# Ledger of designs, part 22: designed miniproteins, single chains

Each design is a single chain, and the fold is of that chain. pLDDT is the mean over its residues in the fold that is shown.

## One batch from the design tools (miniprotein)

Design m741
Fold by ESMFold2-Fast:
Structure m741 (fold): chain A 100 residues (1-100)
Amino acid sequence: SEELFEEAKKYVDKAIEAAKQGRIDEAAYNLGKASALYDELLIRGETEKAKEVKEMIDKAYNELLKAARDAGGPEAVRRAEEAMIKAYNDTAKKLAEEKA
């Protein structure tokens, strides 16, 4: 839907902004949320909107990994990935509960 698409883009933008400021965990959380919204767009058949969000997510993910590596090496990258997974799972659960 249009609302999910706009929300996904907003979270990607927040992730990029946080990564540029060295706020690694904030960037990871926002990117995880955007990734859950991307999957929701795919589930709803919004293929073209999902494709656009995926391209934005891929760019943001690369920026996050570079920022994390520069801040604390492989351990910081691992923690950023864990934070993304947590935010993804929390958001996916909320979306599933709203459908029930």
Scores: mean pLDDT 88

Design m742
Fold by ESMFold2-Fast:
Structure m742 (fold): chain A 65 residues (1-65)
Amino acid sequence: SLEERAREAEQLAANYQRARDLVTENAKGDPANAAGYQKLSDQVTAKADEARAEAERLRGEIERR
């Protein structure tokens, strides 16, 4: 259902947000690789934003029913 897909997209966004937080925490212990952690942070942030946009789109479709 659209409701299930919206929940899945919301969960995916939350999972990417947690991944970003873990990357940030790991970066504190490994300053020599800061650039690599920044790249990973940027990548998971982009994925979180994509998942949030998809969740909002699906929620909008549910509202239009």
Scores: mean pLDDT 85

Design m743
Fold by ESMFold2-Fast:
Structure m743 (fold): chain A 64 residues (1-64)
Amino acid sequence: MKLSLEDLLANMERHIRHMASQGESPEDIKKVGDFMLDTLRKRGVPEKDIKELEERINKLIEEI
């Protein structure tokens, strides 16, 4: 993978923070996060990496 896990996480964190700033609900933000993770899985990102991203993203959403 040309992008590191930290680069992928940073990109997803920026999207989540932007959605929160626009007044999106935590529930809707989680749905978008799930679709982003599914897209990465379809693009061949390993399931181990997807699971790590999912755990970190869910924690971030809970802190918003």
Scores: mean pLDDT 78

Design m744
Fold by ESMFold2-Fast:
Structure m744 (fold): chain A 84 residues (1-84)
Amino acid sequence: SLAELLKKELEKIINDFKEEAKKATTEEEKQELLSKIRSYIDVLQQFKAYIKAAGGPDADELIALIEKTIEELKKIEKEVKEEL
């Protein structure tokens, strides 16, 4: 399903950011990572709004997946920001 494909891609994005956060050691690297995370959150918020407007059979499931991903990305953002 579309939801299953999206779930796999979102899980990959979260894991990639978690790994990048572990490797970020300098203030410059952490600031670049924060910018990247914030950009992805913005894209996901826009995608969520589009799905809400368009509707469709999987809309509620897709929205729930996006919301969970945004929460996980915000958690990573907070952890990185607290190290600055």
Scores: mean pLDDT 87

Design m745
Fold by ESMFold2-Fast:
Structure m745 (fold): chain A 78 residues (1-78)
Amino acid sequence: DELLKQLAQQYIEQARELIEEAEKEEDPERKKALLMAAEALLDQARELISQISDEEVRQQLMEEVEELRKRIEELKEK
């Protein structure tokens, strides 16, 4: 479980970095590509999180994924 947690956290951090780049991006097509890449990383993180046996750890990591997905959705509307 510790390895799954660490890998999921790495994907979450990579997605966060892409979202931060998208927030600064002025080109709509480039911004969309960054957000799509972030979504793909969050999808991979969710798959890893689903395999974690500790329910409290799963819930905490899923909350982080959900917050980042909400940020992506907000940025798509801008």
Scores: mean pLDDT 84

Design m746
Fold by ESMFold2-Fast:
Structure m746 (fold): chain A 89 residues (1-89)
Amino acid sequence: MEKEEELKEKYIERLLKRIREEAKKQNLTITDEEEKEAIELMKSTFTVEDFELRERFEELARKYQETGDEAAAKEARELSEEYRARKAA
């Protein structure tokens, strides 16, 4: 059974990998210090559930972009609204 902190670290590492890839495509440099600050902010701001919902949303959005599947777009919209509602509650 993984601790919540360890789960957050896995989600954060996956997100950082994508951020690094996008920065490289745009010829941007991310320093170790900036990365550490981002990690601290993400750990304090988001719960494991927040990361799970974001990844599910991203997967559906990607499916729509690749296939044009309107059902995937609808599910992505519904997940986005659910995430916003949970944050507002």
Scores: mean pLDDT 75

Design m747
Fold by ESMFold2-Fast:
Structure m747 (fold): chain A 93 residues (1-93)
Amino acid sequence: SMEEEKRRIRAEEPRMEERVAELGDSPFAPSARRRAEIARAFATDEEKARELLAEEVAKLLGLKEEEKEELKERMLKAKSFEELVEIAHELYK
């Protein structure tokens, strides 16, 4: 059921874009283009998407490599997209 997998991915993509777009209200939020790239990645490769989000957040906050790795590990251990967004928002608040 490759078509079922593709249908599931497409259904999740708009939801992920909406959640990532919530970061746009923060002065440290990624650009609209970067948010779209991260949202698409969540639909196809969740682990890679989490790494991309962690890298973008670390870059915007000017984090040191040590803090960046800690953030990456924390985001990779998140159990849901909602938890991942909460982690990002904590750093922006």
Scores: mean pLDDT 61

Design m748
Fold by ESMFold2-Fast:
Structure m748 (fold): chain A 92 residues (1-92)
Amino acid sequence: YGEKLVESYKNFLNGKETLGGGEADELEEKLREILEEIEEIIKEALENRDVEGGIKKLKELAKKRGLPEELLEILIEMLKELFKKKEEAEKK
């Protein structure tokens, strides 16, 4: 289900108009290479309601894997948006 994370990343970028096509494609390939590690960090952060811990783990992963700052910022914003959506869904 990493395909859904990549699709969410693409939808997030389309909403922000932050990157040109070629640059976005390079970042997408980088994202796909570490997809399982990113997905696990996001899932754990959402399940534990620990966004700050998730952000710290994403920063550590970025340093370990040599991710560009722009991709790290996008991943952090995605985690925050997913957390917000989860909170709104639980407010029934």
Scores: mean pLDDT 68

Design m749
Fold by ESMFold2-Fast:
Structure m749 (fold): chain A 93 residues (1-93)
Amino acid sequence: DSVELKDEEKLELEEERFSALLKEILEVTPDEEKRKKLEELFAELERAIKEGAPEEEIDELIEKIAELLGMDEDSVNALRKRALEMVELHRKL
């Protein structure tokens, strides 16, 4: 979309997309115990992003998620980038 969005609109759209991605991951996770741990980590990650948590805290949560899901390096880097971009948007507000 080539429309220029305000920071607040960008944040809202990215949060919706991020939440949808996390829900999709939970739906395709067959292990109930792993799914429960992911739900807790995703909730903590979303909260940390909204609170503008330090980069180190975001990285630690993403590493825990990556270990549970067996994520490749590119997927981990993509998730980290998205989380940090949302943290910066929250800090501006």
Scores: mean pLDDT 78

Design m750
Fold by ESMFold2-Fast:
Structure m750 (fold): chain A 98 residues (1-98)
Amino acid sequence: SEEAERQRRLEEVQEEAQKELEEMKKNGEMTEENLRKFAGEALARYLAALGEEETAEAIREYFMKDPELAYRVLLETVARRQGAPQEELDEALERWLA
């Protein structure tokens, strides 16, 4: 089914993201700049896996201009997909901007 294929693609994107984070930790590359770049690319891959390729391309373009915006969109998109309440998203954004 198409739903099962989407689920598998999302799981693959999450697995690849986890591996990239572990590699960054191993190499001591957990800088704010590297995390912002990671967040923008992870968001783009996640949206592409959902079939939102035009949005994914726009996010890549916006990330080049405003990495903070890309990170905010990533948190909002992932949190809403997971059913997280708006309050938790707002707290995460406040911590990121502090």
Scores: mean pLDDT 64

Design m751
Fold by ESMFold2-Fast:
Structure m751 (fold): chain A 80 residues (1-80)
Amino acid sequence: VRESLRRIEEEARAVAETMLTSPDRAAAEAAADAFLQKLDELLKNNPGVFTHDTPLAKEVRRVVEAARARLAAARARAAA
């Protein structure tokens, strides 16, 4: 499970980097949207993440929130 969380962090970083460096803005935005959809599906399939007070649930919430924040920051910077 921690390996899956690390993979999400790595994907978020790669997508954010693509949004900042890629000359193909449409492809970069499509990749970001696909990744955000993937995060939404992960949360939908794991409703306990928001209701359970376990270290794992807190870590999942933190990683997902950090991934969303990273993509939002990359979008804002790329649009500027």
Scores: mean pLDDT 75

Design m752
Fold by ESMFold2-Fast:
Structure m752 (fold): chain A 101 residues (1-101)
Amino acid sequence: MVKVTVKVTKLSDNQVLVEIRLEGLPEGAKVTITVEVTNEDGSKVTKTATFTSRSYTLTIDLPAAGKPVTVKVRVQLEDGTVLEAELKIDGVGSTAEKTVE
């Protein structure tokens, strides 16, 4: 069973930290992630990365300051399995975490 944990922390009015942890994957298996951050005004930032480690961390700069953001993480495994997590975060220093299986 593959488990994906996504943790999002709002570092500042213009920046979020996204931490992704994967469990239950074979060593060396490739994972492709797409992280989409949507501000309340509909502006978006999308980042895509491929990695083989069991954790991935990225910092995303936001175009709009001081607004709630929605973070959608799509995780695609080598076998074509897709896992998605959606989190909403608001105030600076707040954190949200979600695990999907």
Scores: mean pLDDT 78

Design m753
Fold by ESMFold2-Fast:
Structure m753 (fold): chain A 83 residues (1-83)
Amino acid sequence: MTEEEVIEAVKRLIDAVDAGNDEEAQRYADKLIELIKESNLSDIDLGVIALALATIRVFARNQGREKLAEAADKVLDAVAEKA
C-alpha cells in the first residue's frame, strides 16, 4: 500500500512539473516528505524518490523554477535522513 502511494505521488509530481504547475508539484513533494517520515520505506523506494527528485531539481534550476527546486531539496533531505 505505502509503496503504491509513493509511486503514485512521484508520478503526479512529475505530471505537475511537466504541466508547469509548481504549486501542485510542491503539494505532491510535501506528500512525499510525509510518506518518507511516517512510513518504513524500502531502500528501493527511497532510491526511486531520490533519483526522481534529483532529476526534477536539475530541470527546475534550468527552468528558473526556484520554488520547485526548494521543494525537491526538502524531499531529498527527508530521504537522506531515512536512508
Scores: mean pLDDT 81

Design m754
Fold by ESMFold2-Fast:
Structure m754 (fold): chain A 83 residues (1-83)
Amino acid sequence: SAAERAALEARRAALRATAEALRNRAPDDVILAALTAYMAAQGEGEAAAQLILDHLRADPSFRTGIARALDAAAAGIEARLAA
């Protein structure tokens, strides 16, 4: 349906925006906003986004792993939209 397609496109955009913010070492406020949008798309709140940001502050190597996972998830949605 058009609504399902719109939801997938929004989720793909949120995943890509979050991965880009993480790769570009954006300020914490920008990363939190991107994570909040991503978590909201999954039915989670800002508190879940804050927990991820706190973990990223404690372990910077986690940032690269998460960015790659988000890119992979976005690619999966792209493949579904192309079908």
Scores: mean pLDDT 80

Design m755
Fold by ESMFold2-Fast:
Structure m755 (fold): chain A 98 residues (1-98)
Amino acid sequence: VEEKIKKMVEKIKEKLSEYDKVLARSFLRLVKSELKKYFPELSEEERRALIAEALGLPPDASDDEIAKALDKDGDGYVSKEEAEEFLERLKEVLLKHL
């Protein structure tokens, strides 16, 4: 499990390496896609709940609420620093539940 989590996080970081910042909705889409690829046994609802927990949101948080929480400065984008902080929180949540 730990190796799968590490590999997934490394792949997300690699895909972000060429950008100073990415659109928050695009970043969320990337995270969801990689979670589905590495943890296909989880439902879409379960994957969303894990992302929501990493942001301190309730498990039924909408995609709009999640994107807003990722976009800390309200410009519609997630910086590399913000993305890495989120990915470390997501890693903690996945290690706790998986």
Scores: mean pLDDT 79

Design m756
Fold by ESMFold2-Fast:
Structure m756 (fold): chain A 80 residues (1-80)
Amino acid sequence: LSPELQSEVTDGVSAITAAVTRLVIDRGVDLSPAELEEMRRLLDKMLADTEKAGGSADTIQALRDERARVDALLARRRAA
């Protein structure tokens, strides 16, 4: 793919990933600590891939926001 098209595709996939992650968390799906750690790992990978591909600032910020939400939830679960 051309760099321009690859950037657009990567941005779209990352935006969908952030939206799905948000819906899972917002709908109160009960995730284990192991599932939260895996989700964090996947978000970190998507964030790195999106930044390398030149994704939009909005998509990068959405991934960072969801990563922070997963971190906060994981910290809460570990403190309980």
Scores: mean pLDDT 73

Design m757
Fold by ESMFold2-Fast:
Structure m757 (fold): chain A 79 residues (1-79)
Amino acid sequence: MEELEKEFIKLSNEVLDLLDKLGRQEEADRFRQEVKEHLDRIAALREAGKTDEAIEELKSFVEDLKKRLEQYRAELAKQ
């Protein structure tokens, strides 16, 4: 779990950095809102005692972040 949380933070920061390099400020603002919504959902699941569901939600988002990183890296490489 601690490693998964560190990976989440690292990947989120990498997505924001790539969006900044691509000049996509509106997408960066939307991404920050999406991160907040996922964190709020994970917190709500933990508060409800649904820790396993919270971990699966975090894992799912980490996998989504990896896909977004590949997409944005490919777009940056074409510039």
Scores: mean pLDDT 81

Design m758
Fold by ESMFold2-Fast:
Structure m758 (fold): chain A 93 residues (1-93)
Amino acid sequence: DLWNLISAGQIKEAKAKAQQLLEKFRKDPKRYHFEAILAYLTLSYIALMAGNYDLASLYFSQAKDIYNKFELSEEQRKVFEERFFEFLLSSGL
């Protein structure tokens, strides 16, 4: 998945996969809303690692907007919270 690509240092592959998931979300938002959240969190983390804080904040806001708009299962919510916590630790905020 996206986080396995990031953990393996495959940043280009992670970006490409995130963009593919966002394209699927654009075509079918009800089916791919959770994947879109993970894609935006991944892109936010990549931007943060690159020192692009404005872009990281923008992507994070997109993930939060989707999280607030669509109902998530308990399992999906847990995954979001784990990724959000990793983001906070990486940002030093």
Scores: mean pLDDT 79

Design m759
Fold by ESMFold2-Fast:
Order: C-alpha cells, then sequence, then structure tokens
Structure m759 (fold): chain A 104 residues (1-104)
C-alpha cells in the first residue's frame, strides 16, 4: 500500500512538472486543462489509497489541506503566468505530502 501511495505522489509531481513545461511553451489551453484535470484525479486517488492503506484520518485531512492550499497557490500562479511559482508550489505540495506519508 505505501509503495502504491508513493507511486501516485510521484505521478502527481511528474504531471505537475509537465503542466509547468506546457505553460512555459504556451501550449494549447485544452492540453493544459487536460493535465489540470489529471492532477485533480491524482489528488483524489492519493487520498483514496491512503484511506485503503489504513492511514489515520487526521493525516489524510492534513494531506487534503496541503492539496487545497496548493491548488489555491497554483490558480494564483497560473493567473499571473508565474511558472516559477507553479514549480515551487508543486515541489512544496509533493514534499509536504511525502513527509506526512512518512510520519504515518
Amino acid sequence: MRAEILAAVDEYRDTGLELVDMVERKEDVLKITSLLVRMMALQTEIEVLMRRGGVPQEVIDQVSKVFSDGNKAMISAIDNNDTAAMRETIDQMTAEVNALIDSA
């Protein structure tokens, strides 16, 4: 279970960095939107895997808060076309989620 959760977090990070690259390259908005939808699906998958793995609800709630706060920061960065802030937000969310999983 832990390995599956970590794999999903890694996929989330990789997808997020691909999103930043697409924004930097000024790719089609539909492609960018598709990656955003995939990232949201991965957030849900991570929480479901944590719940199935018997991770305490308190830790899952903390992960949900990291994603909620990070999503707000990502929206702000996208609105400002700040790809550096997007990358920092993805790295921070991933680091915080991994730390919470490690403490569980």
Scores: mean pLDDT 85

Design m760
Fold by ESMFold2-Fast:
Structure m760 (fold): chain A 95 residues (1-95)
Amino acid sequence: MEELIEKLREALEKMLENFDDEEVQRRESELIQKVLEELLKQGKEEVLREMQSIRAKSEEEAAEAMAEMIKKMTGDEEVAELFLKYLKKELEKNK
C-alpha cells in the first residue's frame, strides 16, 4: 500500500511540475490509472461503486469527490490534496 501511495504522489508531482508537457502528462496519467486500479482491488467495493456514480456528475464536483475517495482508499491526505490540485488545474485548462 505505501509503495503504491508513493508512486501516486511522485506521478502527481511530476504532472504538476510538467503540466504543459503532453508526453509527461500521458505517461504519468497511465501510471496513476494503474495505481488507482490496484488500490481499488484492495479497497472496499462500496468505494468503487461510489466512484462510478461520481463519474456521471459534473466534472468539478467529480474532481472533489474523487479526491475524497483517494483519501479514503489511501488514508493519505497529502496524496488526496495533490490529486485534487491536479484535477482542478486540468479543469481550468479545459475552460
Scores: mean pLDDT 70

Design m761
Fold by ESMFold2-Fast:
Structure m761 (fold): chain A 71 residues (1-71)
Amino acid sequence: SSLSERVLREVEELLRKYPNADREEIRDLVVLRAGSRLLAESSTDPESKALAREVAEEAERELERLLKEAS
């Protein structure tokens, strides 16, 4: 499936588990995390890999915080 299909599926799964969470915030963080993970895996440039890894980690941490607040 496409990246967009996987992102939308994860957003819907998270909203089923955390119905009080903000849809737009979840979507933005899932998109950012997914895109950054892809860049970190596919990039051959060390600086780009490091930056992408940092962005993915920050997005994941923000997503975890958001979901904890919604629980």
Scores: mean pLDDT 85

Design m762
Fold by ESMFold2-Fast:
Structure m762 (fold): chain A 95 residues (1-95)
Amino acid sequence: VDLSKLSPQELVDLALLLAQKLELDPSVDTSAFPSVIEIGGDVAAEAAEQGLSQEEADLRLLRRFVEMAKKLGREEEAKKLEEILKVLEKRVKEK
């Protein structure tokens, strides 16, 4: 997948899909970690409190997903999420 051709919203949607797929993987013990929905809610609340733009909120959301994948020992998924994050960071800076 050529991430450079995706819109910012498509990048966020792809990251959400990957994070949800990781959460649903029965080989991964996610019981000690917040769910994707809980992470999304936490970031939304933080963004509202701090007056963050949607772009800044999306970047924080993706950073939380990268951290989750790394803590779960899922290095391949963490790398994919980091690549999505880097592309999104570049798009936000170019606007």
Scores: mean pLDDT 76

Design m763
Fold by ESMFold2-Fast:
Structure m763 (fold): chain A 82 residues (1-82)
Amino acid sequence: MVSKEELEAMAREWYSSLTPEQLERVRELEEEVADRFASNPDATPEELLAELERLRERLEEIGGEAARRFMDAVIERLRAAL
């Protein structure tokens, strides 16, 4: 299981590899998902995982393999915490 420190390091590395335009797009997608869950505090773990899997696909389109690996680690850590 990926540690919190490793996950934070992956996030910093991946974000630093993006262009300003890519970083803005990533922020928009992340905010969209965050707002969706903020509006539904009763969301199930299954709904959260499904949203993160969709976000992973979108982020992979922008950041490639690095984005996918980061999101796979996020999803794995969340699954392990459930």
Scores: mean pLDDT 78

Design m764
Fold by ESMFold2-Fast:
Structure m764 (fold): chain A 73 residues (1-73)
Amino acid sequence: MVTITAEGPMTVAQALMLAEFAKEHGMEVEIEGDTRITATGDLSVEEARALAQLAAAFGATATITGPAAGTVK
């Protein structure tokens, strides 16, 4: 199981795009507070990295825990 947390300056539209990407890959998604998005599920390393890179492209910092552990800025 992988958890990805994205935090940073995202628009509502960007946050929703990130959430939809996560849902399409079978993850459970929570949007909390100002711009925090937490996605949890069984992802491949490539899928987890792709989601983290998308968050980074929106200006967020993405932290991955589990099989693909790391941080993307």
Scores: mean pLDDT 72

Design m765
Fold by ESMFold2-Fast:
Structure m765 (fold): chain A 74 residues (1-74)
Amino acid sequence: MLQGDDAKRLAEMLVNLGYDKELPEPLKIDGVGDERLKEAVKLLEKKNKIKGKVDGIPDEDVLKALNKERSKLK
């Protein structure tokens, strides 16, 4: 999982897309790639039907899905 500024950016994007509301606990934008951030990524992977393993690791397909959902908010 990402750490530091990359983890903060990922968490902020997931919160802005509403994935935080689907989690039992809110995401912290603190730069720590913890289990909550991993679970939010898994929710994004499931919602976007990303083929392959739903593992909560932010790969290229996860980043493409995030950018696609963010473009719909503009």
Scores: mean pLDDT 68

Design m766
Fold by ESMFold2-Fast:
Structure m766 (fold): chain A 113 residues (1-113)
Amino acid sequence: SPKEQLLEVLDEAIRKLEEIKEKYKDNPSLVSFLDSLINDLRFLKERISEAETDEQIKAVAEELKSFLDEHIKIVDEMLKDPNLTEDQKKALEEVRKVLEEAKSRIDEILAQM
């Protein structure tokens, strides 16, 4: 079902972001950013899980898509910081890839609804 596919996309994105957080755990600013992002995605996951109708599921999925678009833009702005270390750049590029892959899969699911 579209609901099960959306929950799978969110579970994979959260898992990958937790792995990035563990890999770069010595960077407190990055850890704080990832904690906030993961918590927001968990909240959106709960809302999809509680949605009972296709209309409700589609509405939360559209909100999730907008959330991912906004956070990709945030990561792109962060990547412009001339003070970033190479490890910080790599971490943010990994985060960006996770968000883009999640958005692409959500776009495909929404197109089938």
Scores: mean pLDDT 90

Design m767
Fold by ESMFold2-Fast:
Structure m767 (fold): chain A 62 residues (1-62)
Amino acid sequence: VLTVDEIAALKKQLVVDAKAALEDPTYLRSHDIRHYAQAYSQAYDLPVEDLIKYAEQALKQE
């Protein structure tokens, strides 16, 4: 079971991973926000749609 603080840290890490992928000019966009959100959802039993929404909102504010 993950705490609220652990979930917040994972959401922040998801944004970092997605941003790094977008900034790599050799990276194929097949591994976008959805791919990372699904991986985090599977690994940590978190709702994938919540992770996608959080990452999209964070990236749009930059």
Scores: mean pLDDT 69

Design m768
Fold by ESMFold2-Fast:
Structure m768 (fold): chain A 91 residues (1-91)
Amino acid sequence: MVQQTQQMIQQGQDYFNQGNYDDQGIYYHQGMVIGYNQGNVDQVQQGITGGQNVWQHDPTNGNGWYWIGIGYWGMGDYDMTQYYFQQGVDI
């Protein structure tokens, strides 16, 4: 399962290298959910980083804000989750 999470994060990095930030975020998000369920905080953090990368390249893309918020929710940081979800809806 940890290996599956790493493969999904790697796929997200491959999409980033191709300039496909939407698909990158989807793969980071899926890897983050698997990592969270296994208690792997590093994989959750990589999902947050993927969302931040999507947002920094296209700030109007609500998916970046959404994936950052889900990452913080997965770590139990609900204040940061609410903050980033609010940023996504205000776009």
Scores: mean pLDDT 61

Design m769
Fold by ESMFold2-Fast:
Structure m769 (fold): chain A 68 residues (1-68)
Amino acid sequence: SLEEAIDNLVKALRVEYGLTDEEVEKFRERLRKAYQEALDAGLSREEINLRIMRVVREFIDEVDKKRA
């Protein structure tokens, strides 16, 4: 399911990047929004995956900048 995909991705990145509970919640919300917008736009599975990968990279970049 969509929620399972989001949960798995968030768990992996929480451990890898040491995300706070607040950062985890913001990331979950951003991922849900990105997935929903992509689904509503009728994007292919491949296009959705590329968009989500970009959202992940942008979020991690923002987190790194705040900790600098």
Scores: mean pLDDT 82

Design m770
Fold by ESMFold2-Fast:
Structure m770 (fold): chain A 85 residues (1-85)
Amino acid sequence: MEKEIEEAFRRAIEQAKKWLEEHTKEEILEFVKGSLKLAQEQGLTDTAEKLEKTLELIEKNAPKEEILEAFKETLEAALKEYLER
């Protein structure tokens, strides 16, 4: 079980990196806003907080590397909250 979760997480991070490289700032901003709304509706409080910080970084024109790190932290929080309920 743990090995499968780690493999899924690794693939999700790699896919997120590729997606961020292939999309514009406007497209990324729209996706993060949509994800924030979904996280709030699902009660994923830690994930929502991480998404709000990611949104702030995008609006401040932070480097793509910094946005990717914030996205990794968001995905990690989402997986942890979903597995713990």
Scores: mean pLDDT 75

Design m771
Fold by ESMFold2-Fast:
Structure m771 (fold): chain A 101 residues (1-101)
Amino acid sequence: SVSEKLKKLFEEALENATLEAVEKLQKFIQEEFKKYGVKINEEEVLKEMEKAKEEVEKDKSASDEELAQFYLQLAMAYAALGKTEKALEYLKKAREYREKA
């Protein structure tokens, strides 16, 4: 299934945290979006992600597991937008919090 393939690609990217792994993940997400005719408004998505990030970072009660999941979601969003460098940055943060959990 798409969900199982996406999970495997994210796990591979988390373990390796390389540009190659991020590019492979980006390509998969972009191909799936094209298949379903999904159009992304980059400006709106970026504004929503920035707002969510500020809210999560201000919540001092957030667990390492919750932070890892949040940064993984940010990495996925940036990957979908083709922002490889930002996707890699948040993927590395997700890995760091996952290792602490």
Scores: mean pLDDT 74

Design m772
Fold by ESMFold2-Fast:
Structure m772 (fold): chain A 95 residues (1-95)
Amino acid sequence: MKGTATAVGKEGYASATVDADGNPQAAELGARGAAQGIKAMGGSGSYTGNEDGTGVATVKTDAPPEEASRALQKGGAAGMEAAGVDATYTYKGEK
């Protein structure tokens, strides 16, 4: 299985989308990992896994958008890998 995690950040906000190639459990673990990455940086977050093998984590944080987005991506990829899914992550910055 091949998964991806993509994050976007704005001042005071970051979100990550995970795609676990049709695996709902891996998507939930990925979204959970993304939210945990931000909690480690002192933010707050929520996550949702979907039946179609996608997931979303949404976070409020005072960290810089790029730093918050990278933490979400790394957490998401680590969560999917823990479920046995090869994962990559990508940062898409917003101006």
Scores: mean pLDDT 71

Design m773
Fold by ESMFold2-Fast:
Structure m773 (fold): chain A 86 residues (1-86)
Amino acid sequence: SLINRALQVAEEAEKAGNYEMSEKVRKSLKEFEEKVQELIEETKNSKGSEEDRKKVQEALEKVEEARKELERAIEEAEQKIAEQKA
């Protein structure tokens, strides 16, 4: 899963002494988890009104943005770790 991939790459970065990269991945993961929680709350509170649908859609867009940021951070960290092992 994306979360497991993030945790694994953050741990590998820490073991390599690259705390900045580990923190960047962990921060992106936290942001993603927070946006997912916001989406869950907006969905749970939705009564099917146009306003509620807009709030759910906005929360979905934020989750997608945070997911892309997390994927980017993971890929950057994986590349750097691979370069250090070469």
Scores: mean pLDDT 84

Design m774
Fold by ESMFold2-Fast:
Structure m774 (fold): chain A 70 residues (1-70)
Amino acid sequence: LDEILKLKEELLKEVEKLNEEYEARLAEIRAAAKSLEEMLAQEKQLREEYREEAEKLKKETEEKAKKILA
């Protein structure tokens, strides 16, 4: 139980870091983009990139939790 709580805390910290990086890069894209179309395309790519990172963290945490519960 305590190990699962520790994994959740670690996941939350990683998610917070990911959100901070996402927001910083999103602001950079918006400042640098020369057109609305370019901005939307880059924002979509950034969103997909961070979605994949979040999914990876979720899978790693679930595998660790599964080992603890087994």
Scores: mean pLDDT 77

